# Ledger of designs, part 95: designed miniproteins, single chains, continued (2)

Each design is a single chain, and the fold is of that chain. pLDDT is the mean over its residues in the fold that is shown.

## One batch from the design tools (miniprotein)

Design m7285
Fold by ESMFold2-Fast:
Structure m7285 (fold): chain A 89 residues (1-89)
Amino acid sequence: SEAQELLREAAVEVARELGTRFLSEEVGEELGELVREALDALAAGDREKAEELGERMEELLAGVDVEEAARLEAELLERKKKEIKEKLA
């Protein structure tokens, strides 16, 4: 559905923004692509590939303050949820 596509893009954008703010624009772009690939793998039923991509994301986020990252993620997700609700209204 359109709502599922909007949620998928929101997840990619949140990952990209999180990586950019804590690490660099290049790492943000890489995290966004990894999230996109992981969502594609899950949709295809390829759990093994999704788990491998998840491990790569964890490696990129190694050393990031978990509490600070969780706070930013929550803020970005709430912003994206509002945008999606407005688009679907």
Scores: mean pLDDT 80

Design m7286
Fold by ESMFold2-Fast:
Structure m7286 (fold): chain A 100 residues (1-100)
Amino acid sequence: SALELLEEAIKLVEEAIKAIKEGDYEKFEKLILETNDILVELYENNELTEEQRKILEEIIELLGEIHNDVRFGKISDEEAIEKLQEVKKLLEKLKEMIES
């Protein structure tokens, strides 16, 4: 279900934040890729409103930017954590919209 996929994505983002705090960049990369796969599954295989779809597109784009910026050392760990917290807020917003 869409809600189960979103709950899993939120948990994976929380684990990705932990991985950065621990300096485990290999685990971070795996968690971000797994999160992206779940969000793509949600986008392709679930009935979403236009508004819900736009928020999901924004989340996917932001995760891709964070992944690349961390991988190439373009942002600090602190900046990456702040951006991941914004991703989590958008996921929670999308969840509330689907629950309504």
Scores: mean pLDDT 88

Design m7287
Fold by ESMFold2-Fast:
Structure m7287 (fold): chain A 96 residues (1-96)
Amino acid sequence: MEEKEREELAAERRKRGAEVAAQVAALEAAGDLRRAYALRIEATLEAAAERAEKEGDPERAAKLREIGRRLVEAALRAPSLEELEREATRIVLEAE
């Protein structure tokens, strides 16, 4: 990639990271721990997927995005944070 594109992508990633961190903090302050957890995990897995694609592993990137989608769905439907953590562990283990 050109240096300008790399600078723009790095700035966009920092901006997205800051926005996600601010949104997670706001959700935690509001007591919405499940959505905060879902947003944090989704952002982490998307960043990992982008790295995998850059490293030439599109299958791993697709798998990471699939795990992220399943975790977000579980977080929105889980009746408690404890049950969300159990379901998240199961989803990650099934991904092997």
Scores: mean pLDDT 73

Design m7288
Fold by ESMFold2-Fast:
Structure m7288 (fold): chain A 93 residues (1-93)
Amino acid sequence: VAEEVRELVKKALEYVNNATKDHPELAPTVAAIGILLAEAVLLVERGDYEGAIESLRAALELAEEIKKKLPGNKDLDKAIEEIERAIRLVEEA
């Protein structure tokens, strides 16, 4: 489970970075997403699945805020999909 969550989180962060590479004003929000995604991986590794879900949902909320500013961005849609997959995987564990 931890390795699968790590891979989904890595893909989500790559997509967020690709979506926002031309938007330096979004850098603080992107950094916050990265921290929350990294925290979720650490929490899964420690067996704190409830905490991991909370961190993933917080990252999802921030990604959705970026989506409102970048409507129609396919990389951001993929990032959101990967975070949602990570949440589902942890909920099923």
Scores: mean pLDDT 86

Design m7289
Fold by ESMFold2-Fast:
Structure m7289 (fold): chain A 75 residues (1-75)
Amino acid sequence: NEVVELIKERSAELGYELSDEEAAKLAEALNYDKRDIRTLLDLIRSSGVPLDRETVEKLLSDPENIWGVLEELAK
């Protein structure tokens, strides 16, 4: 799946590791929308938030408000 691979690639570029399962859960929360996923990944990169398992778990703690969780993590 292209969006799962994109998430894993971006995590690796930042020096973190995500499993296929973790990356797939994040992709599913964004309904596999490439635009939303790219926007999320770009915001994570620019804010210095680690794209690791803990961050994914926090983002998925409120799947209806993933953008709000990211904003809190970026503080």
Scores: mean pLDDT 79

Design m7290
Fold by ESMFold2-Fast:
Structure m7290 (fold): chain A 80 residues (1-80)
Amino acid sequence: MREELLKRAREVSERLSSLLNDESVPETEEAKEELLEVAEEVAEELRKQAEEYAPTKEELEEFKKKLEEEMKELKERLEK
């Protein structure tokens, strides 16, 4: 369901946000690139799940838009 998919997207976003706020997050560009790559892989998997299980085209498009917004915010945060 869309709510479940949005919840998973938020959980991933919250996890990455927690890592960025913790002192344990490395400041190197290499580590930032790894975090982005993992986030993009998770986002792609969530997109596939949404396409398979979304009950309507409108719900699918709304989910994709929210996921894209979260990914954009993550990229801006990592690039400062």
Scores: mean pLDDT 65

Design m7291
Fold by ESMFold2-Fast:
Formats: structure tokens, C-alpha cells, sequence
Structure m7291 (fold): chain A 88 residues (1-88)
């Protein structure tokens, strides 16, 4: 049903933001722990690529249109850019 599609969409975004919160906490903990910034940024880039791919696959499995997938991918790019600035 349409309500089920909307709930699945909300669940995907909720899970994605929960993962982003976890990645943010990890990156800040590494920064405060003296991990080299280059390593933190490399690890973040790899983890963000994995999150983007997993979220894309989940959205496609629910039959969500490409426009919604594009919105999600842009949100992840904007968030990664913001987080990189917080780590400087």
C-alpha cells in the first residue's frame, strides 16, 4: 500500500541517519584520540561509499524511483562535506 511504501521510505532514512550518527561519533572519537586526519578522512570516505551503496540497494528493493535515490545520494554528499569541515 502507499502507507507501507511511505513507512519503508521513512525506515530507510531513519536507518541511514542512525548510521551517519555512528560514523560521526567514530570520526570525532578518532580525531580526539590522535588518529591522523588523513586516516580519518580515508576511513570516512570508504564507510560513506558503503553506506551509499547499501542505502541505494535498499531503496531499489522497495521500488523507489531514481529521483528519491538521487536525493538520498546528494544528502550523503552534503553530510560528508559538512562532517569533513567539523574534523578540520
Amino acid sequence: SMDDLLQNYRDVWSQMFQQLQSLTQQSLTQRNGGTPLSQILSDLDQQMRTLQQDTTNRMRSYGLPQSRINDMQQTLLDYQDWLRRQLL
Scores: mean pLDDT 88

Design m7292
Fold by ESMFold2-Fast:
Structure m7292 (fold): chain A 97 residues (1-97)
Amino acid sequence: LKEAEEHLKKAEEHFQKGLQALKQGDFKSAADHFQQAGKHFADAAKSLGLPDIADQIQKSGDKLSQAIKNKDMKSALEALKELAKAMGQFGQAYKAQ
């Protein structure tokens, strides 16, 4: 539980920094932060015994990072939606415990 909370905190910090960088037009920084957010969120899910959700989060985070690096905003928005949904589902599962 404590390890999952630490990973969730780091994931949220990176996600917020990624959004801020994206708003400033810093696509490289945004991609790096979203990749770190996805990794930490996947690690949190694994710590709670949710490997399928962890795999989905990791895949969505990697897709988002790659799309932003390629400036493919359509794919980036799709990946961001997938990542946000997975993060929301995980957060709801965590609060339900």
Scores: mean pLDDT 80

Design m7293
Fold by ESMFold2-Fast:
Structure m7293 (fold): chain A 57 residues (1-57)
Amino acid sequence: SRALRRQAHAHRLFAEGAEEAYRRSAKDPENGEVLGAQYQARADAHRAAAEAAEAAL
């Protein structure tokens, strides 16, 4: 369905953004480890949601 394709695409974009934020967190000597873990978890969650939406097509 069109709605599932839009949801999958949105989740892929959010995952890419979280991965970019994860890479930037590596430059933060104070909070980078904690922030990196949060961004990685967010990227993984959005990637899983995109795959679930794609599987439902």
Scores: mean pLDDT 85

Design m7294
Fold by ESMFold2-Fast:
Structure m7294 (fold): chain A 93 residues (1-93)
Amino acid sequence: FLERIRELTKKAVEELEKQGKLNAKRVVELMTRLSLEAMELAGLDPEQQEEALRTWESGLKKAIEQEFKEEEVERIEKEAPEVLAETRAALAA
């Protein structure tokens, strides 16, 4: 399961790098690290794992379509602990 999340993220990061969206790449890398930790801690069953994969794929597509400025990246870094908590709560719900 976690390996599939990493594979999807790697493809998204490569696409962002090719497009020169370095800020979006940084956001995706940060969110991925936090989300993988949250998913591992949550101990997801197979059904929850499939839902998490769908949600993650959708989130990656949104991130690729968005433009992030340095200010927005700093805001996301500041809110990183809350993102981890939200991801854990969403996966537990």
Scores: mean pLDDT 69

Design m7295
Fold by ESMFold2-Fast:
Structure m7295 (fold): chain A 82 residues (1-82)
Amino acid sequence: SEKKKLLQQAVSLYSAASIARAGAETSRLLAKRNLEKAKADPANREKYLENAKKHERDAEIDEETAKILEEKYKELKEKYEK
């Protein structure tokens, strides 16, 4: 049925959004760890700052992906609940 297809799509989007959110949290944590290493090891400061910047970008991409998936989930849920 159409409702079963919409439910399956909604569950898939919810799962994908949750994975993207978890990825963003991991990347934010890795960025924070590299910023801490930059403070502890001045000789390698630039390397750790570059790594932190890469992880911050990865987090931003995953956060934007999660936002898009969450909006699509909301739209499908509204159609399923009609």
Scores: mean pLDDT 88

Design m7296
Fold by ESMFold2-Fast:
Structure m7296 (fold): chain A 90 residues (1-90)
Amino acid sequence: SSTQIYMQLVGTEDRPRRFDIEEVDLPQEEIEKLLKELLNDGQVGPQVTGPTATSDMIVVTDDGPKYYRVTTTTPSDDPMTTVNRKIVAP
């Protein structure tokens, strides 16, 4: 498979220690339009609010570009890493 990631075009200069990737189901035409805007003149910088930052990522696959939303969390603000909190549901 040929996959190329254009994460830098949507501006995450901090190499975050933690991230969650969510695929966004968009029409191929919309993804291609966004990719063209990002490559040509789009400055989609990282949106940083509080302990989390959201950035968008486009991955080019054999079937064309795919759109992903990346959510990053600082370790100090992540309750799962700071509190050793294991909640095991029955």
Scores: mean pLDDT 50

Design m7297
Fold by ESMFold2-Fast:
Structure m7297 (fold): chain A 65 residues (1-65)
Amino acid sequence: ALEPGDIAVAVKPQGPTTPAVLGLEVGERVLVLAVYPDGMVVARSLTTGAVGLVGADGLERVGRA
């Protein structure tokens, strides 16, 4: 399971469907900031610096900050 402080990689693309949703391309890395019980994650893109919501199922942990 993802935890705050994890570095994760996007394993599927995500379009920014709302201003709250983080747009991600496959292979893009994020810093996990918060994890919600419903499987939503607040993450910061390490590519753009943008912060937004991502589904945890679209992310795979690769390390820690």
Scores: mean pLDDT 76

Design m7298
Fold by ESMFold2-Fast:
Structure m7298 (fold): chain A 116 residues (1-116)
Amino acid sequence: GPLEEARKALADGAEKAMEYARQGNIPEAVKALGEGLSKAAEVLGYPEDAERIRQAAEESAKNGDFGPLVRAASEFAARHGDETLAEMVGLALQAVYAASQGNEDAAKAALERIRA
């Protein structure tokens, strides 16, 4: 169903973003994470949120900073009052940030929780 497809999109995007984050390639990491988040939003029926996330990912990539994407993702998660969506979005952000800091155990744990 849509939630399962959204979970897969978030996990796939987070995993790809983690690969770039480990390399210190923040622009590519935020693009990969933004793609996963926007696909999840589209699958759940929120195309306007998907567009906002894409725009925020482009801004984050240009600035080399997760800030714009984190703000857009957090707003998306909060907007719909869905605790499961909020948890999955938070885990995706946590996985990529942990990978960027060299915290592989935390990154892998967060990614696995999205897949559960």
Scores: mean pLDDT 88

Design m7299
Fold by ESMFold2-Fast:
Structure m7299 (fold): chain A 82 residues (1-82)
Amino acid sequence: MERVVNMDTMEVTVTYLEGKVIKEVSDLPPFDLDADPVAAAALREGWDMEGIVDITEEEVTDPETGEKTLHITVRLRVVFRS
């Protein structure tokens, strides 16, 4: 499983093979704040990740092999801590 985090849009994109189900934040690879400097910076600036807002799945086909992978985009809710 691979993930890409975009804190500006509050989205996490997860790539996985068919049969993997993502339903909640605990199903994603753990947020390692030491290895994820964007998430660490957001938390230090007073932003909290509150939960999952939306989950969408898209199928991507490799043009060389014809292999299909599912891209899951998980949109997280972020709240500013005062």
Scores: mean pLDDT 51

Design m7300
Fold by ESMFold2-Fast:
Structure m7300 (fold): chain A 67 residues (1-67)
Amino acid sequence: MTEEQRVELAQQISKIGEESGNEKDIEAADKAGVLVVLGRYERAKEIIEKEMGKEAAEKAIKLIEEA
């Protein structure tokens, strides 16, 4: 995955957080996005699973796994 693709993936994850309307999901999405940009996908999924709500987390994890 290129740096540009990682940035795009991080932006998509942030949008999932914003669409949830939940401040905790927005914060978790932003943390996970930084980790995705750094190529730390397993750590990003770990943060998503621990800190995001179930529906938002499932969408974000699917994006990372399909990338």
Scores: mean pLDDT 83

Design m7301
Fold by ESMFold2-Fast:
Structure m7301 (fold): chain A 92 residues (1-92)
Amino acid sequence: MKELAYDVAKAFAELLLKSGNTKETAIFELERIIKEFDLNNPFKTTLSLYVYKLAKKYNVSPEDFIEALKKVIEDLKAGKELKTNVKLEVPS
C-alpha cells in the first residue's frame, strides 16, 4: 500500500511538471496540498479535491498519501528522476 501511494504521488508530481510547472512551483503546490490535508480542509481548491479523489481511486489512505507526497518533495529537491507506471489526466 505505501509503495502504491508513492507511485501515485510520483505520477501526480509528473503531471504538475507536464502542466508547465517548474520544479520549484511543483514543490510549492505539493507542500500546499499537504498543509490543506493537515488542516482537515482538502477541498479548498480544485487541485486539492483532485488529489483527495485520486487517493480514493487508488485505495490509498490519506495518511500514506501525505507521507508519499513528502517523499516526492524530497526526491525533487535532491534532483531525482520520478519513475512511475501510473498515468494521470489533467483535471477539467
Scores: mean pLDDT 73

Design m7302
Fold by ESMFold2-Fast:
Structure m7302 (fold): chain A 92 residues (1-92)
Amino acid sequence: DITLITQAIGLVLRAIGVEMEVPEDMEKMREAIRLAKQAAMYVLQGDYQKAIELAQQAIELASTMPEGDPFAKEAISLAQDVIDLAKKGIKS
């Protein structure tokens, strides 16, 4: 529990850091990072299904960006880490 919570907090802080670096006019990128941040927050709340859903939406949105965009790569990486963490929280 404490390890899962600590990792989820780390993902939220990582999302905030990325959000601060993204230009305000990059609406889709800001939305992808916002979705990833919300997904990590749902892991903290124990709502793993909603966390996975939002993280998948973040990946879909970030994947519409040009290939090689560093913010898109980070958003996808962040969202994938949220999905992996949420799956560890899910009971079989």
Scores: mean pLDDT 82

Design m7303
Fold by ESMFold2-Fast:
Structure m7303 (fold): chain A 89 residues (1-89)
Amino acid sequence: DTAARYAAALERVAAEAEREGLLEVAAVAREAAAALRAGADTGEVLSRFAERVRALLDPETAERVLRRVGEAVIEATSAAADAALAATR
């Protein structure tokens, strides 16, 4: 499920942002993850998240955060594949 992978990625990025002191970015990322888990449109949620991040941060920091979301999605996808391969009936 694409929405579940993005939600997991956003939660991870939120935890990282909170550790950096980017509390508003962490809050926005958690809101986006919650919206995805509630069945909101993935593209709309991600577009709004990107707009909010770019409004809150300088361009370099914003691009770093948005790039990290993409990296975290790849990590979540790999973890989901590994879990599926480990699952036995």
Scores: mean pLDDT 79

Design m7304
Fold by ESMFold2-Fast:
Structure m7304 (fold): chain A 104 residues (1-104)
Amino acid sequence: SDEKLQYYLSLAELESDTSATLTQALNALNTSGKDAAKAILQQKIEELRSGPEEISGLNGYHIKELEDLLANIDSSDIQSLLQSQLQEEQAEEKKYLEEAKKLS
């Protein structure tokens, strides 16, 4: 159905946007340090909080994940935490795109 197709495409887009943010945060951490990565995560959290209506609470879930990363920004494990979260977001994007493909 067109409605269900649009739902999965919207979920995939949200995962893609979060993956782009995590990629930017990883690049900033490696090139400019923790304060630059922190600024990217904070900006995305603010954008998600003030953006369009939540899709079945998915925005709340992503906000929580980004806030947990932000809370660990000074951790020696922050690079591995960002990388693990990026891999999870990329896997979910692929899953939603495969569901959308079945409906198109």
Scores: mean pLDDT 84

Design m7305
Fold by ESMFold2-Fast:
Structure m7305 (fold): chain A 95 residues (1-95)
Amino acid sequence: SEAYRRAVEAGRAGDPEATIDAVAEMAKLSPEEGAYLGTQAAAEAFRAGNRKAATWMGAVSSAAYDGKTPEEVREAGRRAARGELSKDPIAAPPL
């Protein structure tokens, strides 16, 4: 609920750190909900023209869906932000 709102707001602002934190928090309850939250934030970032932020948020969403721990989810986002992950079309938000 609150984490969802924060992630959407962070997505619109192009703030991957706030999104990473919100997704990791939700992933503690449900990896699926964490992945959905990250995907929605990435879509909002993409719509706002923040394509790089959308890619970082997508990486976080993927890690959450993969059942990674909250710490691993956060690390996946940070690695994507540093460009340490392969350039994947994860930047395009799924419908």
Scores: mean pLDDT 72

Design m7306
Fold by ESMFold2-Fast:
Structure m7306 (fold): chain A 76 residues (1-76)
Amino acid sequence: SARLAALRAEIAALEARLAQMDAQLEQLQSLVRSLGGDPSDLLRVPEIQAMLAERKALEARLAELRAELDRLEAEA
């Protein structure tokens, strides 16, 4: 169905976005370590805090979409 296709596409897009955020954070943490810094200091950066808040919101949205997909597949 069009709704199932749309849900799968949105789930895939959110998973890709989360993977990009995780890769970016890992790159920043690796850079800080290579410079002899503490990666936990990144958690004090407002832009990193905003990214982590967005990541949490995207994970919550992904969980909601997966639950809706499971519900619609059970009705098929």
Scores: mean pLDDT 86

Design m7307
Fold by ESMFold2-Fast:
Structure m7307 (fold): chain A 100 residues (1-100)
Amino acid sequence: SPTQILIGMQVHLIAVGGELYTIEKMIEKLKEKNPEVAEKLEEIRKEIEELYREMSELVRQAEQAYQQGDSDTLTRLYDRIQEIVDRVVELSQEAEKLAK
C-alpha cells in the first residue's frame, strides 16, 4: 500500500536519526579516553549525517508523490531509502566494532 510505503520511509528516517544520536554519545565517551577511535567514529557520524540529509529530502519527495497519487515515484524513493538503510546498518556495525 502507498500509505505503508510512506510510513515505512518515515520510520526509517527516525531510526537513522537515533543511530546518529547513539554514535554522538559514543564519541563523547571516547573523546578523552581514546581520541583516535573518537576521530574514526566522527568520520562514520559524518557519513551517516549525509545519508540522513539525503533520506530527509527523499521522505519530503515521497510525501509530495503520495499526495499526488504517484505510486511509481513512491516505490523508487523507497528502494533508494532501503539502500541508505543498508549502508547505515554497515556503518553502525563498524562503529560498534571500533567502540568495542
Scores: mean pLDDT 90

Design m7308
Fold by ESMFold2-Fast:
Structure m7308 (fold): chain A 99 residues (1-99)
Amino acid sequence: MLKEIEELIEEISKHHPEAAEVLRKLLEEASEEQLPYVLEMAKVALAMIKKDFDALAERAIRLSSEPISKEEALELFKEAYKRAAESPDSLLAQLAAIG
């Protein structure tokens, strides 16, 4: 798990260095029990950067407390992507709101 998170953060740093830095700080502060959440956040961040809206939609459906359609999940992640492009801090706020 730790190595997988580190590899994802390294890939993110090639596209968005500021987002990678915030994720590294989260990883350093995370307990063993929180590592699965950091992993999921890194995967969502990378998918958002790569515009992989299908992967984002599937994750939103799994994390949703209510049943949402794939189309609704896609629209939510398109909006989150626009906000993430404006600020790295906004990306983490969106990820926290989902999980």
Scores: mean pLDDT 65

Design m7309
Fold by ESMFold2-Fast:
Structure m7309 (fold): chain A 61 residues (1-61)
Amino acid sequence: SREELDYEVEIALLEMQAALAKRSGDKETAAKYYRQLAELVSGRDPELAEKWRKEAEELEK
């Protein structure tokens, strides 16, 4: 559906922003984007949400 496409696009954009921030050394910004990703997918894919929460936790060390 169109709603599903919008959801997938939002995930892709947030994942891109997180990866770019991580690559540039902006760990705080990257962690924020990974937390947003985790929240967005938590109801549909709890395992993926947990993966991104762990990414954020690792970046906040």
Scores: mean pLDDT 83

Design m7310
Fold by ESMFold2-Fast:
Structure m7310 (fold): chain A 77 residues (1-77)
Amino acid sequence: DFKERIRKMLLSSDIKLKDVDKTAEYLSRPSRRLVADSIINGMVNLQKQYGPITSVEQLQQVPGVGENDARIILSQL
């Protein structure tokens, strides 16, 4: 249920992902679950302010995104 909610949120975002299901699975992990919404919204806002997300350092500006999170997410962009 939570993964399906995150998947739908990703599909309704303006962020183009290589694999929506893999991204939804990652963000639905117990350690990411509480920050999943803020990560998705933060990525949308980052893209609106600065254009395409191209670096780990840019993604780390999103609340709840650490270096490993940023690397995994960037691989789907």
Scores: mean pLDDT 80

Design m7311
Fold by ESMFold2-Fast:
Structure m7311 (fold): chain A 100 residues (1-100)
Amino acid sequence: MSLEEAIELIREMGKEGGGRVAVETLAKELAPHGLVARDAEGNVSFSLVSAVEAYLSEEQKALEKQLQEEAAATGELSTPLLVRLLEGAEKIREEILSKA
């Protein structure tokens, strides 16, 4: 699955849930891609975001933290905010690769 296909799937799931999706559903559907994962202690991680962590803006770091806190508190993620975080991380990744 491409990142664009994964983002489209997230948007579709968000339409069904009023802009929100269960972390368990996202982790299961996106497990082969590691985009949304749970560690052994149940903490949510975003592998694409983690790969570019050193290059994230303060706003992007705050958004990642907000989504992790939301997942811990509710078991759900805001799909528009998740899409924004993933698109931002991919743009950073592409810029890094283009300069290498």
Scores: mean pLDDT 76

Design m7312
Fold by ESMFold2-Fast:
Structure m7312 (fold): chain A 93 residues (1-93)
Amino acid sequence: MARELLEQAIELAEKAIEAANKGDLSTAFSYTLQALSLLIKAAEMLGDDEAVERARELYQKAVEAYQKNDLDGIKKIAEEILRLARELLERVK
């Protein structure tokens, strides 16, 4: 379950980066929030309180970037989600 959620979060984060590269803020934001929701759930399943906290911080930053119409900010957050999800995936056996 946690591995599957992390793999889905990675795919969604990659889609968010692609949408951001195309200048589609709304689509990039939507995929970013979906990736974060799965990442938070996976981190909770793994009992990784630090990862849960980091993902929740990224969620707040994503909402703020969207409110500021900051496409580059959303892209950077999606890249950070991708990095964090890959780190957690390495810990799943």
Scores: mean pLDDT 88

Design m7313
Fold by ESMFold2-Fast:
Structure m7313 (fold): chain A 78 residues (1-78)
Amino acid sequence: MSPEEAARAVAAAVERHARHLLETEGPEAALAALDRAVEEARRAVELAEREHPEMVPAVRLLLEGIEAARRRIAAEAA
């Protein structure tokens, strides 16, 4: 599995988990989990830019995927 494939798989898993929270706990819990995931991904991008530039495309793909999931769930919760 490439880092980019792993990033897509992780983003998809985060979205599935957030969807499960939306159904079982409600939109506040789902959005809180996604906000934490976005923050963690942003920190991963910052660290990769400084320490592991070869990983930057994969961690940016992860961040973009989680941010897109957050926007979708926020729109459904409105």
Scores: mean pLDDT 87

Design m7314
Fold by ESMFold2-Fast:
Structure m7314 (fold): chain A 100 residues (1-100)
Amino acid sequence: SKKEKIKEKFIELLNLAVQVAKTLPKDERDEFLKKLRELASKAFEAIENGDYETALKYVEEMVKLVEDAAKRYAPNDPKVQELVEKMRKLVEEIKKLAEE
């Protein structure tokens, strides 16, 4: 189903965000993961309710949180840049599924 495909891509995106978190300094990681969890919970609830517009809003906020952390703590790390690029690709795939 559309909902199951969106959930699968959301889980992939969340896994990439957690991989970026592991590259952050220990003191910054805990606060980052707290904010990520709050946004992920809201996105997941919206997906469960079929509210894909709200889900995409929170998914975009999750990616923005990761992008901002990557620029601040790992601006020259090619592995972190690759993870962020994969997350952006997943956002576009979720958008296309939501518009079907």
Scores: mean pLDDT 89

Design m7315
Fold by ESMFold2-Fast:
Structure m7315 (fold): chain A 89 residues (1-89)
Amino acid sequence: AGPPLPTMPNVVLETTPEFSELVRELIKLVQEGKAKLSIEMEYDPEKNTVTIRVTLEFDGKVYTEEGTANSPKELAEVLLEMLRKLLEK
């Protein structure tokens, strides 16, 4: 493992062009005051899994997506799918 992360689990998130585009769209909506985004991650050492919860507040409505991953690659894929679903609402 590389040097430890002092404030977060030592997890590497793999990004794709599609993920970067979705993140840019969400950041734009937040910066324009049209949306609020929260991302929460919890690591379970007994199951060796990461649970991700993404909450989007847009147009007075609250949308929540939740997923679990057991590897950095799966974590990236789950995040991409959750962000995609939130933007379709």
Scores: mean pLDDT 67

Design m7316
Fold by ESMFold2-Fast:
Structure m7316 (fold): chain A 61 residues (1-61)
Amino acid sequence: SSSEPVSPEEVERARKIAREIGDEETLARIDAGEPVTLEELEELMQRYADALLERREAELA
């Protein structure tokens, strides 16, 4: 489906999140200049939230 690309600021946010969660495929596509959709950004943000919770628990162990 055709989705409007997010703003350049949101693209940079997506790049940072992809790097943080180790999503090399998404990071490579963003670095190649592929547009980021809102759906992709929302999925990345959810995965990032999950990763932050796991990291916080690991720091306490």
Scores: mean pLDDT 77

Design m7317
Fold by ESMFold2-Fast:
Structure m7317 (fold): chain A 83 residues (1-83)
Amino acid sequence: MEIEKKAKAGSEGVRHALTAVRYALDPARLEQAREHAALAAEYAKESRGSAVLSYGLFRRAAPVSPIMAEAAEELRAIAEELE
């Protein structure tokens, strides 16, 4: 069903966003942070709710992580496109 597909994309997107934030705070895991942020952005294109929530997560980490600042800006653009 359409609703179930969007719900799964939403939950997976947020899960990847949380993982990206955790890795972005660890200098040894910056490449993993970028990979999970990119996956969160892909899922966000299918779910505006995921885009907004992931943007909020990345924005909170942005002051201490350039990777999260860049990821937040990308998710803001995705959320605006889905409006």
Scores: mean pLDDT 79

